Designed miniproteins, single chains. Designs and how they scored, part 92

Each design is a single chain, and the fold is of that chain. pLDDT is the mean over its residues in the fold that is shown.

## One batch from the design tools (miniprotein)

Design m3379
Fold by ESMFold2-Fast:
Structure m3379 (fold): chain A 57 residues (1-57)
Amino acid sequence: MGLLTLAYRYKQAADYALSQGDNDTAADMYELAARLYERAGYPEEAKELRKKAEEVK
């Protein structure tokens, strides 16, 4: 599985967790997605997701 594809899946999982009120899971999934986006060469997307993770804690 490609890093970018995996990053999208974690972002989607984080969005879903947030919609269910599971803020802790959402924050963890956003952090994982951010790390994968950064490794895939998308540092701006990673920065946005880390900000989102901090906002939902």
Scores: mean pLDDT 83

Design m3380
Fold by ESMFold2-Fast:
Structure m3380 (fold): chain A 113 residues (1-113)
Amino acid sequence: SMLEEKKEELIKEVKKLFEEAKKKILEIMEENNVPEEVKKKVLEILEETLKKVIELIRKNASIEEILEVIEEGGSKIVKVLQEANLPVDAIYKVIDVLLEFREGVYELYKKFE
């Protein structure tokens, strides 16, 4: 019961970091006039990444497995945006947001360990 409560609190904090990252990425895409179809693809990758992270937390997966899923999702997002011809500076801003999210999840996992 204590372990389950701890996991649910960790999941809540991860979801907060995710919503912050999602908001920042949406703002970058909007400022760069990204087409709705491309925005939708990026959001689908973000949501699938979050779903996988939550599933891994519930399964007591290692931090290394969690970070690998985040890295894979981030790589897919960057590829979608590169294929949509986003400026290099906008791509770097998205990478920075994804790195901040990855680091935030790492710090949360260490805190709840």
Scores: mean pLDDT 88

Design m3381
Fold by ESMFold2-Fast:
Structure m3381 (fold): chain A 57 residues (1-57)
Amino acid sequence: DVEEELKKIVDENFDLISNDEELNKIAIEAQEAIDKGDLETARKKIKELKELIEKKK
C-alpha cells in the first residue's frame, strides 16, 4: 500500500523532512499523487523521497 509506505517514511523521518524544503515538497507531491489516484507517480515520488533522505543522512 503506497499510502502506508509514505506514512511510514514520513513518520520515521519526520524531523528531517519537516526541516528540509526539498524533502517536504517531494512528500507533499507523493501525497497529492495518492489523493488523485495516480499510484505510478506516487511510487516515483516515494522512491525519490527515499533516495534523497539516504543522501542527506
Scores: mean pLDDT 82

Design m3382
Fold by ESMFold2-Fast:
Structure m3382 (fold): chain A 57 residues (1-57)
Amino acid sequence: MSSLWPALADDAPPVAREAVVAAYRAALAAGHMSEEEAIAGLQGWLGLSEAEARALL
């Protein structure tokens, strides 16, 4: 495989996903955001579907 463009989010490290999910779960538990906001955030950060984002919360 030839990488012609650097900084492509083709192979994101798992630790970034864990940290993002943990942050949104903590914010939900503390009442700092709604479930819909957390789902939208996970979709934007991790490229997940709504169903996948909901399953991680």
Scores: mean pLDDT 71

Design m3383
Fold by ESMFold2-Fast:
Structure m3383 (fold): chain A 60 residues (1-60)
Amino acid sequence: MDGDGVVDAEELKEILRSLGLNPSEEEVRKLIELFDSDGDGKLDEEELKKLLEALKKSTS
């Protein structure tokens, strides 16, 4: 992959599960809406990075 992929709700849910989280579909949707600055219903790599950074800060 060339690193400019887009993450939809299903892929985000799997990423969060790999981090030991168990989000509902509604929670995943809210996270996307909160970090989706483009309004396309998906997260690019930079938006995903910001989301993961916010989650890491909450677990400390």
Scores: mean pLDDT 73

Design m3384
Fold by ESMFold2-Fast:
Structure m3384 (fold): chain A 58 residues (1-58)
Amino acid sequence: MAAQRGSRAALETARIDPSLAEEVGELLSQLGKASFEKGDEEAARIAEEAERLLEEAR
């Protein structure tokens, strides 16, 4: 699921680089909203954004 995928990437990003905590919080909020209001395509887009942050934090 895109929301689960994005949440894992966002949380892992915060674990690796705490300076990104605000961006992680914003992405998690957007994932929650997308799951209820926008649907799977928006959740997938946000998940990709979270994965990009994870790559940058590594």
Scores: mean pLDDT 74

Design m3385
Fold by ESMFold2-Fast:
Structure m3385 (fold): chain A 86 residues (1-86)
Amino acid sequence: MEEKAREVERLFEEAAARLSDPALAEAVREAGREAAEALRAGDVRKATLILVGTILRLIGADIDNPSPEVEEALRLAMEALRVADS
């Protein structure tokens, strides 16, 4: 579980680093930390809900203002969801 939590946190930190909007970047970083904490606690459902919620926010951001940065952040966030659900 710790390995999955570390990987999810790393992927969300990397996703946040791709974002030019500092408020969105911080929201993604915070979500990654919360999801990692949920995984460490064994609460896979809570972690999944946090990750899915963030993915939906990134999809919304890409629809409003399409950018390669947001698309790459979305790809990394989807990879984090795959890791958490594995």
Scores: mean pLDDT 84

Design m3386
Fold by ESMFold2-Fast:
Structure m3386 (fold): chain A 57 residues (1-57)
Amino acid sequence: GAMDEKRMEQATLLAGLMLIEGKSEDEIISTLINVFGLSREEAQEAIRKAKEQLAAL
């Protein structure tokens, strides 16, 4: 639903910022799980989307 989509958008934005800051994928996954309540698989998807968005710039 819209709330799950909003959570994924926010998680993707945070993942992108953490990637720019040089954080490891494991640190990003742990942060997304703790902050947004995502599963590990959802956190990995947010990282993939963030990488795709950064590559498009």
Scores: mean pLDDT 84

Design m3387
Fold by ESMFold2-Fast:
Structure m3387 (fold): chain A 61 residues (1-61)
Amino acid sequence: MKKLIEEGKKLLEEARRAYERGDFERARELLLKAATLFQKAGISDIDISRMVTEVLREAGV
């Protein structure tokens, strides 16, 4: 469980960097993978949505 959350957070950070580079396709793939891991870890859809929104805001998207 904790390892899934850590893996998801790592993917969110990679997605943020991909957005900063303008690699939107890769960023989208990474966000989807992170969301899937968070769902498997039992994180609510609302919390997952907040995490994704925070990454997009920080990347300036």
Scores: mean pLDDT 79

Design m3388
Fold by ESMFold2-Fast:
Structure m3388 (fold): chain A 98 residues (1-98)
Amino acid sequence: MEKELEGEIAEALARMLISIAKLLLSKNDVKGAVESLERAFKLVKEAYEKGILSKEKAKELLEEIKKLLEEAKKKADKETQERIDELIEEIEEELEKL
């Protein structure tokens, strides 16, 4: 029971951070969007490692975060592009472990 509620909260928080990133990208705040996506990634990773999120939900959320990072990269300066590439690599490593 407790783990199911924690999983629902983790999913809701990750989706909120993803929505914030989408809003920030629409305003051309690329750095803010990347920070929000990094927070979403860390939350999904931790929730999966704790057994709170299912493999299927973690994979779905990580793939959505990766897609938005690829979209952010198109609008990013060189320094932010390098940070995005590092985050995408970390997400791909987590996806391979799933």
Scores: mean pLDDT 86

Design m3389
Fold by ESMFold2-Fast:
Structure m3389 (fold): chain A 79 residues (1-79)
Amino acid sequence: ASAEQREEVLRLLEEAGVLGAIAGDEELVKLSTEASRAVQEGDYERARELLEKLAERGKEVNPRAAELAERALKILEEA
């Protein structure tokens, strides 16, 4: 992934984490934090797995968080 693609993914993950915190959902916050770490480490396989879980959890907690996770996943799949 380009630096610009990584920065966009990290920004989307930060917003998803904030939405999780507002909702009081510790799993959403944890998944967004772990996914951000995987992206920063260049572990895109783990990042994709975590983003899929984040999107699934987001659908139950906050649909906007799911949309952000799905967009981040698409960016990494195209990278």
Scores: mean pLDDT 85

Design m3390
Fold by ESMFold2-Fast:
Structure m3390 (fold): chain A 88 residues (1-88)
Amino acid sequence: LEELREQLRELRAEAQKQGDDVLAAILDGLIRLLEEAIRAVKEGDYERAARLVREISATLLYLAELTGDPRYRELAEQAEKLARELEK
C-alpha cells in the first residue's frame, strides 16, 4: 500500500508540472482513498481496505484508457493484486 501511495504521489507531481489540474485532482483523490485504506488496515478492517483498493484500481484503469500512459494500467494491476491479498 505504501509503495502504491508513493507511485501515485509521483504521478500527481508529474501532472502538476504538466499543468494538468484535472488529472492532478483525480490523483489527489486516489491518494486520499489509499490513505483511508492504510488506516483501515491499521484498524484491522481488511474488508474495507480491499474494497477501497479495488475502487482505486478501477479508477486507474479508466485513467490508463484516458491518458494512454501504461503506468496507470500497471498500477491498477498492482492495486487489484493488493486487494486480493487483503481478502485472505
Scores: mean pLDDT 84

Design m3391
Fold by ESMFold2-Fast:
Structure m3391 (fold): chain A 66 residues (1-66)
Amino acid sequence: GGMSEEALAAAAEREGISLEEARAAAAGEAPAERAAVLKEIADKLNEIGDRIDAALAAGRPAPPLT
């Protein structure tokens, strides 16, 4: 199913929310405001991914993100 428990825990820690609140959001039980914030974060991560792919295609090393 959906997002793994490990990914939910990591997202909750990063956003400063509880794991229970992150699970509620994933289940579609979160308030609309929380869902909007999570969508903005997802959009930003997709933009970063596109920039990394462009850098790799140009023969530049990826930034150290581990």
Scores: mean pLDDT 62

Design m3392
Fold by ESMFold2-Fast:
Structure m3392 (fold): chain A 77 residues (1-77)
Amino acid sequence: MEDLVGQMIRLAFEHAPRELALKAGELVNEGLLAAEQGDLEKARELFEKAVSLLPPEAQPEARELADQALREAERQN
């Protein structure tokens, strides 16, 4: 989980302006907390918001990482 979240944050800082990268990181961390609490719908919404802050070229990879994080959260709950 942490590795997948870290990769999403890295993509944001690599491809987005710093302000958007920081906001994406905040949303990803909020999504992680929601997933740990079993609120997978909220986690999905927060991850989707984070992905939407990235340039279109980075969104497919970020979305794949988000999907993997949600699947891992489902296995833990």
Scores: mean pLDDT 79

Design m3393
Fold by ESMFold2-Fast:
Structure m3393 (fold): chain A 63 residues (1-63)
Amino acid sequence: ATDEDVDRVAELIRQTALEMGLSEEEADRIAEYFRELVAAGTPLDEAVVEAHQRILELVEKKK
């Protein structure tokens, strides 16, 4: 994927985290985690799944 595609997906992940009740700091860290996965060679679809799992884990800890 292009850098622009990665930026768009990272922004969508950040927005999803915020909508699920995470803080801006938590959302930014998840978006960064997604970017690091892609930079390490993780396929985009797998990186998205990993980022969503991180969102769910953090949401569960807030209960």
Scores: mean pLDDT 81

Design m3394
Fold by ESMFold2-Fast:
Structure m3394 (fold): chain A 57 residues (1-57)
Amino acid sequence: LEAEGRAYLEEGVRAGRAGDLERAEAHLTMGHILLVEAGVPEEEAAALAQRAAREGL
């Protein structure tokens, strides 16, 4: 779950850099959800997703 959540965030960054904003948003959202399900605190999971969103710009 945690490794999968992180992989989704990484794919979100790649999609964002490619200009596929819809795919980027979907992957970042799923990555956030999977990190929380894996036991990562909500605030930390949100911070990781937000950082990935910035890297995808």
Scores: mean pLDDT 82

Design m3395
Fold by ESMFold2-Fast:
Structure m3395 (fold): chain A 82 residues (1-82)
Amino acid sequence: MSEEERERVERLIKELKEAIEKKDLKAVEEKLKELAEIAATSKDREARDKASKALVEASRSENPEISEIAKKYLAELKKKVL
């Protein structure tokens, strides 16, 4: 798979961190949704692993609203990939 998928994941992770710092819950949910889709569907193993790791890290956020959104998408991912 191309560099393009991995660069997309890295960009989404950066945008997610910025959204978390700004406490923009709509942007956080949008970025987590895109990361969950990549983790479930991408043909690039490294892109899937990076996206899954980002969801796990977000689920450990000290902000309960962000943590709950990430846990929601992580649970959906576990249903789709198991």
Scores: mean pLDDT 80

Design m3396
Fold by ESMFold2-Fast:
Structure m3396 (fold): chain A 75 residues (1-75)
Amino acid sequence: MEEEIENLKAAILDKDLEKAREYIEKVEELLKENPDNVAGWRTLAAAYEALGDKEKAEEYKKKADEARKKKGLEV
């Protein structure tokens, strides 16, 4: 998962939208099995923001906040 998240970040920085979409799908699939991965949800939010999908970006930001709160990282 760490590798897929970093690859997605790199694709966003390079503005490689095809690669970004491929890694979005992989990260989404991995997050179904690991929903507590805050970094994964945050990276999906950033990816959808870069793609211009503001609604999806906000949805995944909320999922990242929920995952963080569930882990007790909200101080």
Scores: mean pLDDT 77

Design m3398
Fold by ESMFold2-Fast:
Structure m3398 (fold): chain A 56 residues (1-56)
Amino acid sequence: GPALQQKIEELERQAVRAALAGDGETAARLVREVFELLGKPELGERYAAAVRETYG
């Protein structure tokens, strides 16, 4: 619903800000949370690992 969509968009904005600030661990955690909310936790783990490798 709209509340879930707003939460995902807020987490995505926070993840981008963390990545741009060089906080790859926070960015990875937020990406993982987004994919968990989307019902795709395995995909979230894979992208979180990539974010941590790139920005951590």
Scores: mean pLDDT 85

Design m3399
Fold by ESMFold2-Fast:
Structure m3399 (fold): chain A 87 residues (1-87)
Amino acid sequence: GPVREELLAALDELEELFKDNPEIVELTRRMKAAVEAGRLDEAAAAFQELSRLVIEEMKKMTPEERERAQRILARVGELLDRLRAAA
């Protein structure tokens, strides 16, 4: 449905923003695979670890890059929560 498609699009934006960080790329891909499989518990676990790594990487970013990262991360979390509430 539209929430799932929006979540996958937000994860694609996150993967592109952090493309030079292989650990974040791998976790983002794992979260996308879990969402596609309907394994929302696995997606939530991947999101917790992904959030931790993204927050750590934000410490190395410019204020503008950090604001963009925060917006994408918040959107991913909100969409995941909406998808889990519907399940």
Scores: mean pLDDT 88

Design m3400
Fold by ESMFold2-Fast:
Structure m3400 (fold): chain A 63 residues (1-63)
Amino acid sequence: MIAESVEEAVELARELGFPLIVRQKDGLGVAVVRPLPSEEELRATFEKLVDAFGLPLEIRRLE
């Protein structure tokens, strides 16, 4: 699923459940995949990834 804001990412997390994977949605090249165990970690990591790579980011349940 694609998130265009941290609040969308949090709502997706509530629907999917933890742990989650967040990655860049550019489809080609370097991708950052990181398991996130909580909403607090998701918020912090999303802001950091947006600063580094921009929007949008892909959110998936780890499985």
Scores: mean pLDDT 69

Design m3401
Fold by ESMFold2-Fast:
Structure m3401 (fold): chain A 81 residues (1-81)
Amino acid sequence: KAKELLEKAREEYLKARELLKEGKYEEALEAARRALKLGREAVKLAEEGGVDPAAAVAVVLGGFGLAVEAALKLGKPISVA
C-alpha cells in the first residue's frame, strides 16, 4: 500500500508541475496539496517498510515547494496540517 500511495503522490506532483507551467495556479495548488497528503502518508508507511523513505520524502518536499509557488502566484496563504 505504501508503494501505491507513493506512486499516486508522484502522479499528483507531476500534474502540479505541468499545471504550474500552464499558468493554472489554482489547479496546480490543489494537485500539489494532494501530492503532499499522499506523500506524507507514504512516508509514514515507509517507516514500516515497503518503499524507499528518501523517495517519499522527495515527493513531500517537491509537493510543498510547488504548493508554495502556486500559493504565492495566487496571493493566498498555505496551510500545513
Scores: mean pLDDT 73

Design m3402
Fold by ESMFold2-Fast:
Structure m3402 (fold): chain A 98 residues (1-98)
Amino acid sequence: SSEEEEIYNEFMKKLIEWIKKSKSTNITLEDFKKWFKENPEIVEYLNVDVNDDDDVYDALTIIILNSSLELRKELLEELKGKVDEEFYKQLEDFVKKS
């Protein structure tokens, strides 16, 4: 694994822990924006504009695609029934294409 994969794996672990801790049954893009604001090191690393919906979505996609298959599968299980169907299907596709 590259040093870059290790960094993205750390970001994914933080995301998964936040999901587990939130106890939310409906996680929205606004909730992901709040997560980024709580993790300024991630925002700086990815140079993401947390006020731009497209930028936040792209940043999530980059984290997910550059993380390990094991962490992507864990994220998928943790988000089951908690996010919109389209976003969940994209996550399933990211796992399947590995």
Scores: mean pLDDT 84

Design m3403
Fold by ESMFold2-Fast:
Structure m3403 (fold): chain A 68 residues (1-68)
Amino acid sequence: ATPLASDEEVRQMLEDMILDLKKRGMTDEQIRDALENFIRWLREKEGLSEEEVERVRRIAEELFEELS
């Protein structure tokens, strides 16, 4: 498994994703679904622990609220 190095790196990755999806004209619901799919993919492919998944989810929720 590839561990996440820092909260800042996760925030930048998620922020870039959210902004790209907004630029493509996606709705808030579609962006939320995309974030959930990305988190699921990280768990499956990167082998993140449940604690790391929860951390990523929290950062994603904070960014979504900030950028919505």
Scores: mean pLDDT 75

Design m3404
Fold by ESMFold2-Fast:
Structure m3404 (fold): chain A 76 residues (1-76)
Amino acid sequence: SHLSRETAIAFVERETGEMAEELRRQGAEEAAEYLERKAKELIDEISKKERVPVEDLMKRVSELVREARELAERER
């Protein structure tokens, strides 16, 4: 199945925004900034598409969140 561009962008913004806020609350500012930058790159990529495969989108967002969490652990 596929999501519309608008739905895919909203999903990325919500998931990465919530995680960036959580990381900032934990004092992981560098990890939060990394996630926000990578999210913007992904949103720009999606903005050039009409439809996005759900599975691909979920995998990419999960990978960005995982990388940000790994960075947060290294900031401690």
Scores: mean pLDDT 86

Design m3405
Fold by ESMFold2-Fast:
Structure m3405 (fold): chain A 66 residues (1-66)
Amino acid sequence: SMMEEIKKLLEETKKKVEELVRKGDMDGVRKIVQDLAIELQEKGVPQEEIDKVIRELAALRREVLE
């Protein structure tokens, strides 16, 4: 289902974000988050749900840095 695919993409993206944040690769984090947002838009995910995902990734970034 689309929801399960989105959940898997989010989990994979979270792992990549954590790795890049620990490496100090903030440009890589930005690119991965933007690529995810574009992919979700292309899959027809509502903007409100995309915004929630982006906020969740931003929160994860703060937790890894703090």
Scores: mean pLDDT 79

Design m3406
Fold by ESMFold2-Fast:
Structure m3406 (fold): chain A 99 residues (1-99)
Amino acid sequence: NPEAERARKNLDEFDAKAEEVRKLLMERLKELNASPEVLEKFEKLSSNPSGAAMFLLIELLKMGVSEEELREILLEAGLSEEAADLVIDLAKTLLESDS
């Protein structure tokens, strides 16, 4: 399935860049004056950069950060546009399922 293989490559690209994504998203979270409890929660996830980056995307979406701004951060971290789009769509899906 070419679409499944493409999605896998985009996720593998995200995993390879996850620590850089995590650092940039954590910096953005700090700029938004997130509570010490929230910052400590994400710091505890730093041993799993991919998981931490995904949960940071979800938290920033909850805080009203735009998809466009998140896309720019992901591109700055070195993701392709396709990988950035996939990761944002996954974060939105996970946010909706946590109701």
Scores: mean pLDDT 81

Design m3407
Fold by ESMFold2-Fast:
Order: C-alpha cells, then sequence, then structure tokens
Structure m3407 (fold): chain A 75 residues (1-75)
C-alpha cells in the first residue's frame, strides 16, 4: 500500500501542475497496485475520483463519467 500511496501523491502533484496525462498514468498505476493488494474501498474510491477529475481536465467526458460511477459504487 505504501507504493500505491506514493503513486497517488505523485499523481496529485502532477494534477496540480496541470500535467493531466501524467496524472492519469500515475493514478492508473496506483489503482492497479491497490487492486492487487486488496486496498480498502475508501482508498480505491479516492483514486477513481482523482482519475475522473484528471480525465475531465483532459476533456475526456466519457472516461470522467465512467470513473466517477466506479467511485460512487465503492461508497
Amino acid sequence: LEEATKLFEQGRKELEKGNYEKAVSLFEQAIKLAEELNAPPEFLAVLYRMLSEAYEKLGNTEKAEEYRKKADELM
């Protein structure tokens, strides 16, 4: 989980800098690792919300909606 948390924090920093494609890549890596490690649903929900936000910033509305729904399902 420490590695997934590092990827998540790096993704947040890239999102703040406006590097949206890099943020997407980092959040996708964090999600994959979190799923492999059976991370708590609360952590996965946060990751999906951040990924949704990054896709929204890229103008990919379809992907943003998809990941928002995935986050909602984990609540």
Scores: mean pLDDT 83

Design m3408
Fold by ESMFold2-Fast:
Structure m3408 (fold): chain A 88 residues (1-88)
Amino acid sequence: EEEEVLEARKKSLEAHQKAVEAYKNGDYETADKYLKEEADIIAKRRGLTPEERERVYKAVKLDVEIEIAKENGVSREEQLKLMEEAKK
């Protein structure tokens, strides 16, 4: 079971990196696929409720959006807006 937990963590990190890369390339469909995969891996491992899974998805999506916004020089105002939306 411990090896399965480690592999799940590795896969969730890989999904996150792939989501960032896809987002940078403007492939938002592929990015969303990897974000959902990341959230699903975390939710399955931790036995999360559907509401908690949605919060995880929003959190990982926000992380990717902020990383891309910083790299693209998006305004601080837009970055803050993304952060505030995710706090819900």
Scores: mean pLDDT 76

Design m3409
Fold by ESMFold2-Fast:
Structure m3409 (fold): chain A 62 residues (1-62)
Amino acid sequence: GKRIGVVAAATPEAAEELKKKLLESGAEEVIVVEGSDAAAGQKVADELRAQGAIVGGATAAG
């Protein structure tokens, strides 16, 4: 499966930083989830894993 990063961040700047880090860590695609809620990121990660993706997550940068 594809290596997909999921980012949930409180600000667009934090989201871009986490996206860059996930891409540098080998993610082929990064999905930004609106809001900093871990639950929103978890739902997206679970859906992608169900489709056979390898999912790395990043939480809000404070």
Scores: mean pLDDT 68

Design m3410
Fold by ESMFold2-Fast:
Structure m3410 (fold): chain A 60 residues (1-60)
Amino acid sequence: MLEIEVEFETIEQAIGAALAAIGLDPEAKVKVEGTTVRAELPDTEGGREAEAYLRALGAA
């Protein structure tokens, strides 16, 4: 299981990213706190894709 925390520029971006991560793997546990997304992702293909997606979006 992968635990990640990604900070976004806006609350809107954080919520959108969290919803997209759940769409990639419905077993993903995602919590949004302001502009920060905390994700607990399964060690699956979808979970790894969600991790890469969240990290890429948070770095922009």
Scores: mean pLDDT 78

Design m3411
Fold by ESMFold2-Fast:
Structure m3411 (fold): chain A 56 residues (1-56)
Amino acid sequence: EKEKRMELILEEASASVEAIKAAVDKVAGGDREEAERRLREAQERAERYRREFEEV
């Protein structure tokens, strides 16, 4: 139970890092469409983990 909550927190943190990385790629003038999609996916993943955290 406690381990599960910690795991969810770490997963949310990982998703946040991925979102930051995608934002950096977008600012750096990389593939804007790919960066925007990655950011959206990371946000959806973080939201899913947040909902799971609330469930426990």
Scores: mean pLDDT 70

Design m3412
Fold by ESMFold2-Fast:
Structure m3412 (fold): chain A 57 residues (1-57)
Amino acid sequence: MTLEEALREWLKAQGLSDEEADRVVEALKTSGDNVELGKLLASTDPEEIRELLKKLK
């Protein structure tokens, strides 16, 4: 499983649809920002995740 696949599954667990999860993953890949990807996976605080998801949409 890649980081993209793990992030997608995790986002769906937070209540996002497949389409929303794919958009977040695509945005992070386009930016080339692996640090933000790592922050999302390492910090499972619901409040912080909600804020990051808003900005990555």
Scores: mean pLDDT 64

Design m3413
Fold by ESMFold2-Fast:
Structure m3413 (fold): chain A 99 residues (1-99)
Amino acid sequence: NEEKLKKLEEIREEALKLYDELVSNPNLSDEKLQELIKRAQKLLEEVFEIIDEIDSEKAEAMRKKIEEVEAKSNLSLRDLAGSLIATVLVLTDYLLENL
């Protein structure tokens, strides 16, 4: 539990740094936006690894739901980056409250 809490705090801190980069730079290039998306996706994978250790079925269901939402959303790169970062923050907050 202590190791998981520490890792969630580290993930949350990194997600907040990504959010700051996104908000502070309204004219980010597509290359930079794709970099932020990849970094946010990596953080999301780390969150799902933690959920999988607690409830594997719930982790898989949540992953599929997020993939469906992303696939149906014709979002700009900026909106996709923001959505992924927000998802990481919401999930880390939920886990920190419930662990």
Scores: mean pLDDT 81

Design m3414
Fold by ESMFold2-Fast:
Structure m3414 (fold): chain A 64 residues (1-64)
Amino acid sequence: SKEQEIADLERKIAEVNTEISKLEDELVKAINAGDYEKATELAKKIQEKWKERIDLLNKLVDLR
């Protein structure tokens, strides 16, 4: 049902938001430590998660 699909997408969005928050915390720690190589890799992962979140949000909008 649409309701189950919406609930599943909302759960996935919440999971991605939690992952982004953890990566952002790690990014700040890497920058503060002067580990710019790690900071660059974390920034790439964050951007990939932003794209995943946008895709999930678009799917959610299409169902409403």
Scores: mean pLDDT 88

Design m3415
Fold by ESMFold2-Fast:
Structure m3415 (fold): chain A 70 residues (1-70)
Amino acid sequence: DAEAAAAGLRRLADEVEALAKKYQEISNKYRKLAEETGDEELKKIADEYDTLSKRYQEAAAHLRRLADEA
Protein backbone atom coordinates (compact mmCIF):
# COMPACT_ATOMS: atom_id res chain seq x y z
CA ASP A 1 0.00 0.00 0.00
CA ALA A 2 1.49 3.32 -1.13
CA GLU A 3 0.20 5.27 1.89
CA ALA A 4 1.70 2.75 4.34
CA ALA A 5 5.04 2.90 2.48
CA ALA A 6 4.97 6.73 2.48
CA ALA A 7 4.13 6.79 6.22
CA GLY A 8 7.04 4.46 7.00
CA LEU A 9 9.48 6.56 4.96
CA ARG A 10 8.29 9.80 6.61
CA ARG A 11 8.67 8.27 10.08
CA LEU A 12 12.23 7.15 9.27
CA ALA A 13 12.98 10.59 7.77
CA ASP A 14 11.77 12.26 11.00
CA GLU A 15 14.05 9.99 13.07
CA VAL A 16 17.06 10.61 10.80
CA GLU A 17 16.39 14.38 10.83
CA ALA A 18 16.26 14.33 14.66
CA LEU A 19 19.67 12.60 14.70
CA ALA A 20 21.04 15.21 12.27
CA LYS A 21 19.90 18.02 14.61
CA LYS A 22 21.44 16.25 17.62
CA TYR A 23 24.77 15.84 15.80
CA GLN A 24 24.72 19.53 14.82
CA GLU A 25 24.17 20.51 18.48
CA ILE A 26 27.08 18.28 19.55
CA SER A 27 29.26 19.79 16.79
CA ASN A 28 28.38 23.33 17.94
CA LYS A 29 29.23 22.51 21.58
CA TYR A 30 32.62 21.00 20.69
CA ARG A 31 33.41 23.91 18.33
CA LYS A 32 32.71 26.41 21.13
CA LEU A 33 34.96 24.45 23.53
CA ALA A 34 37.69 24.29 20.86
CA GLU A 35 37.52 28.09 20.43
CA GLU A 36 37.66 28.61 24.22
CA THR A 37 40.54 26.16 24.86
CA GLY A 38 42.48 26.13 21.57
CA ASP A 39 42.32 22.31 21.65
CA GLU A 40 42.80 20.89 18.12
CA GLU A 41 41.22 17.52 19.04
CA LEU A 42 37.97 19.24 20.09
CA LYS A 43 37.93 21.06 16.74
CA LYS A 44 38.41 17.72 14.94
CA ILE A 45 35.50 16.18 16.89
CA ALA A 46 33.32 19.21 16.04
CA ASP A 47 34.14 18.78 12.33
CA GLU A 48 33.30 15.04 12.47
CA TYR A 49 29.87 15.69 14.03
CA ASP A 50 29.17 18.51 11.52
CA THR A 51 29.89 16.04 8.69
CA LEU A 52 27.56 13.43 10.25
CA SER A 53 24.81 16.05 10.64
CA LYS A 54 24.99 17.03 6.95
CA ARG A 55 25.04 13.38 5.86
CA TYR A 56 21.93 12.61 7.92
CA GLN A 57 20.14 15.76 6.65
CA GLU A 58 20.76 14.53 3.07
CA ALA A 59 19.50 11.05 4.00
CA ALA A 60 16.31 12.51 5.53
CA ALA A 61 15.70 14.64 2.41
CA HIS A 62 16.15 11.54 0.23
CA LEU A 63 13.64 9.56 2.34
CA ARG A 64 11.11 12.41 2.09
CA ARG A 65 11.47 12.48 -1.71
CA LEU A 66 10.83 8.71 -1.82
CA ALA A 67 7.73 9.18 0.37
CA ASP A 68 6.42 11.93 -1.96
CA GLU A 69 6.85 9.58 -4.95
CA ALA A 70 5.08 6.65 -3.27
Scores: mean pLDDT 87

Design m3416
Fold by ESMFold2-Fast:
Structure m3416 (fold): chain A 70 residues (1-70)
Amino acid sequence: KPSEEEFEREVKEALILIHRGIHIANGADREAVDEATEEALKKLEENPDIPSTELVRFLDEKVAELERKR
């Protein structure tokens, strides 16, 4: 079984992917959402202790940023 620490990381990964799905369902640009999701997952890998609320906020902000560049 994964450690509690590993379980928390998996839950945060799942939250990122759920929010990715919500953005796509709401008509956000697929490439922007995919790029933002990749960066959010990398951020989690670099800092596993990052709060899930910070990860979701980062994803939302990054999607908006990338959509503005189009």
Scores: mean pLDDT 80

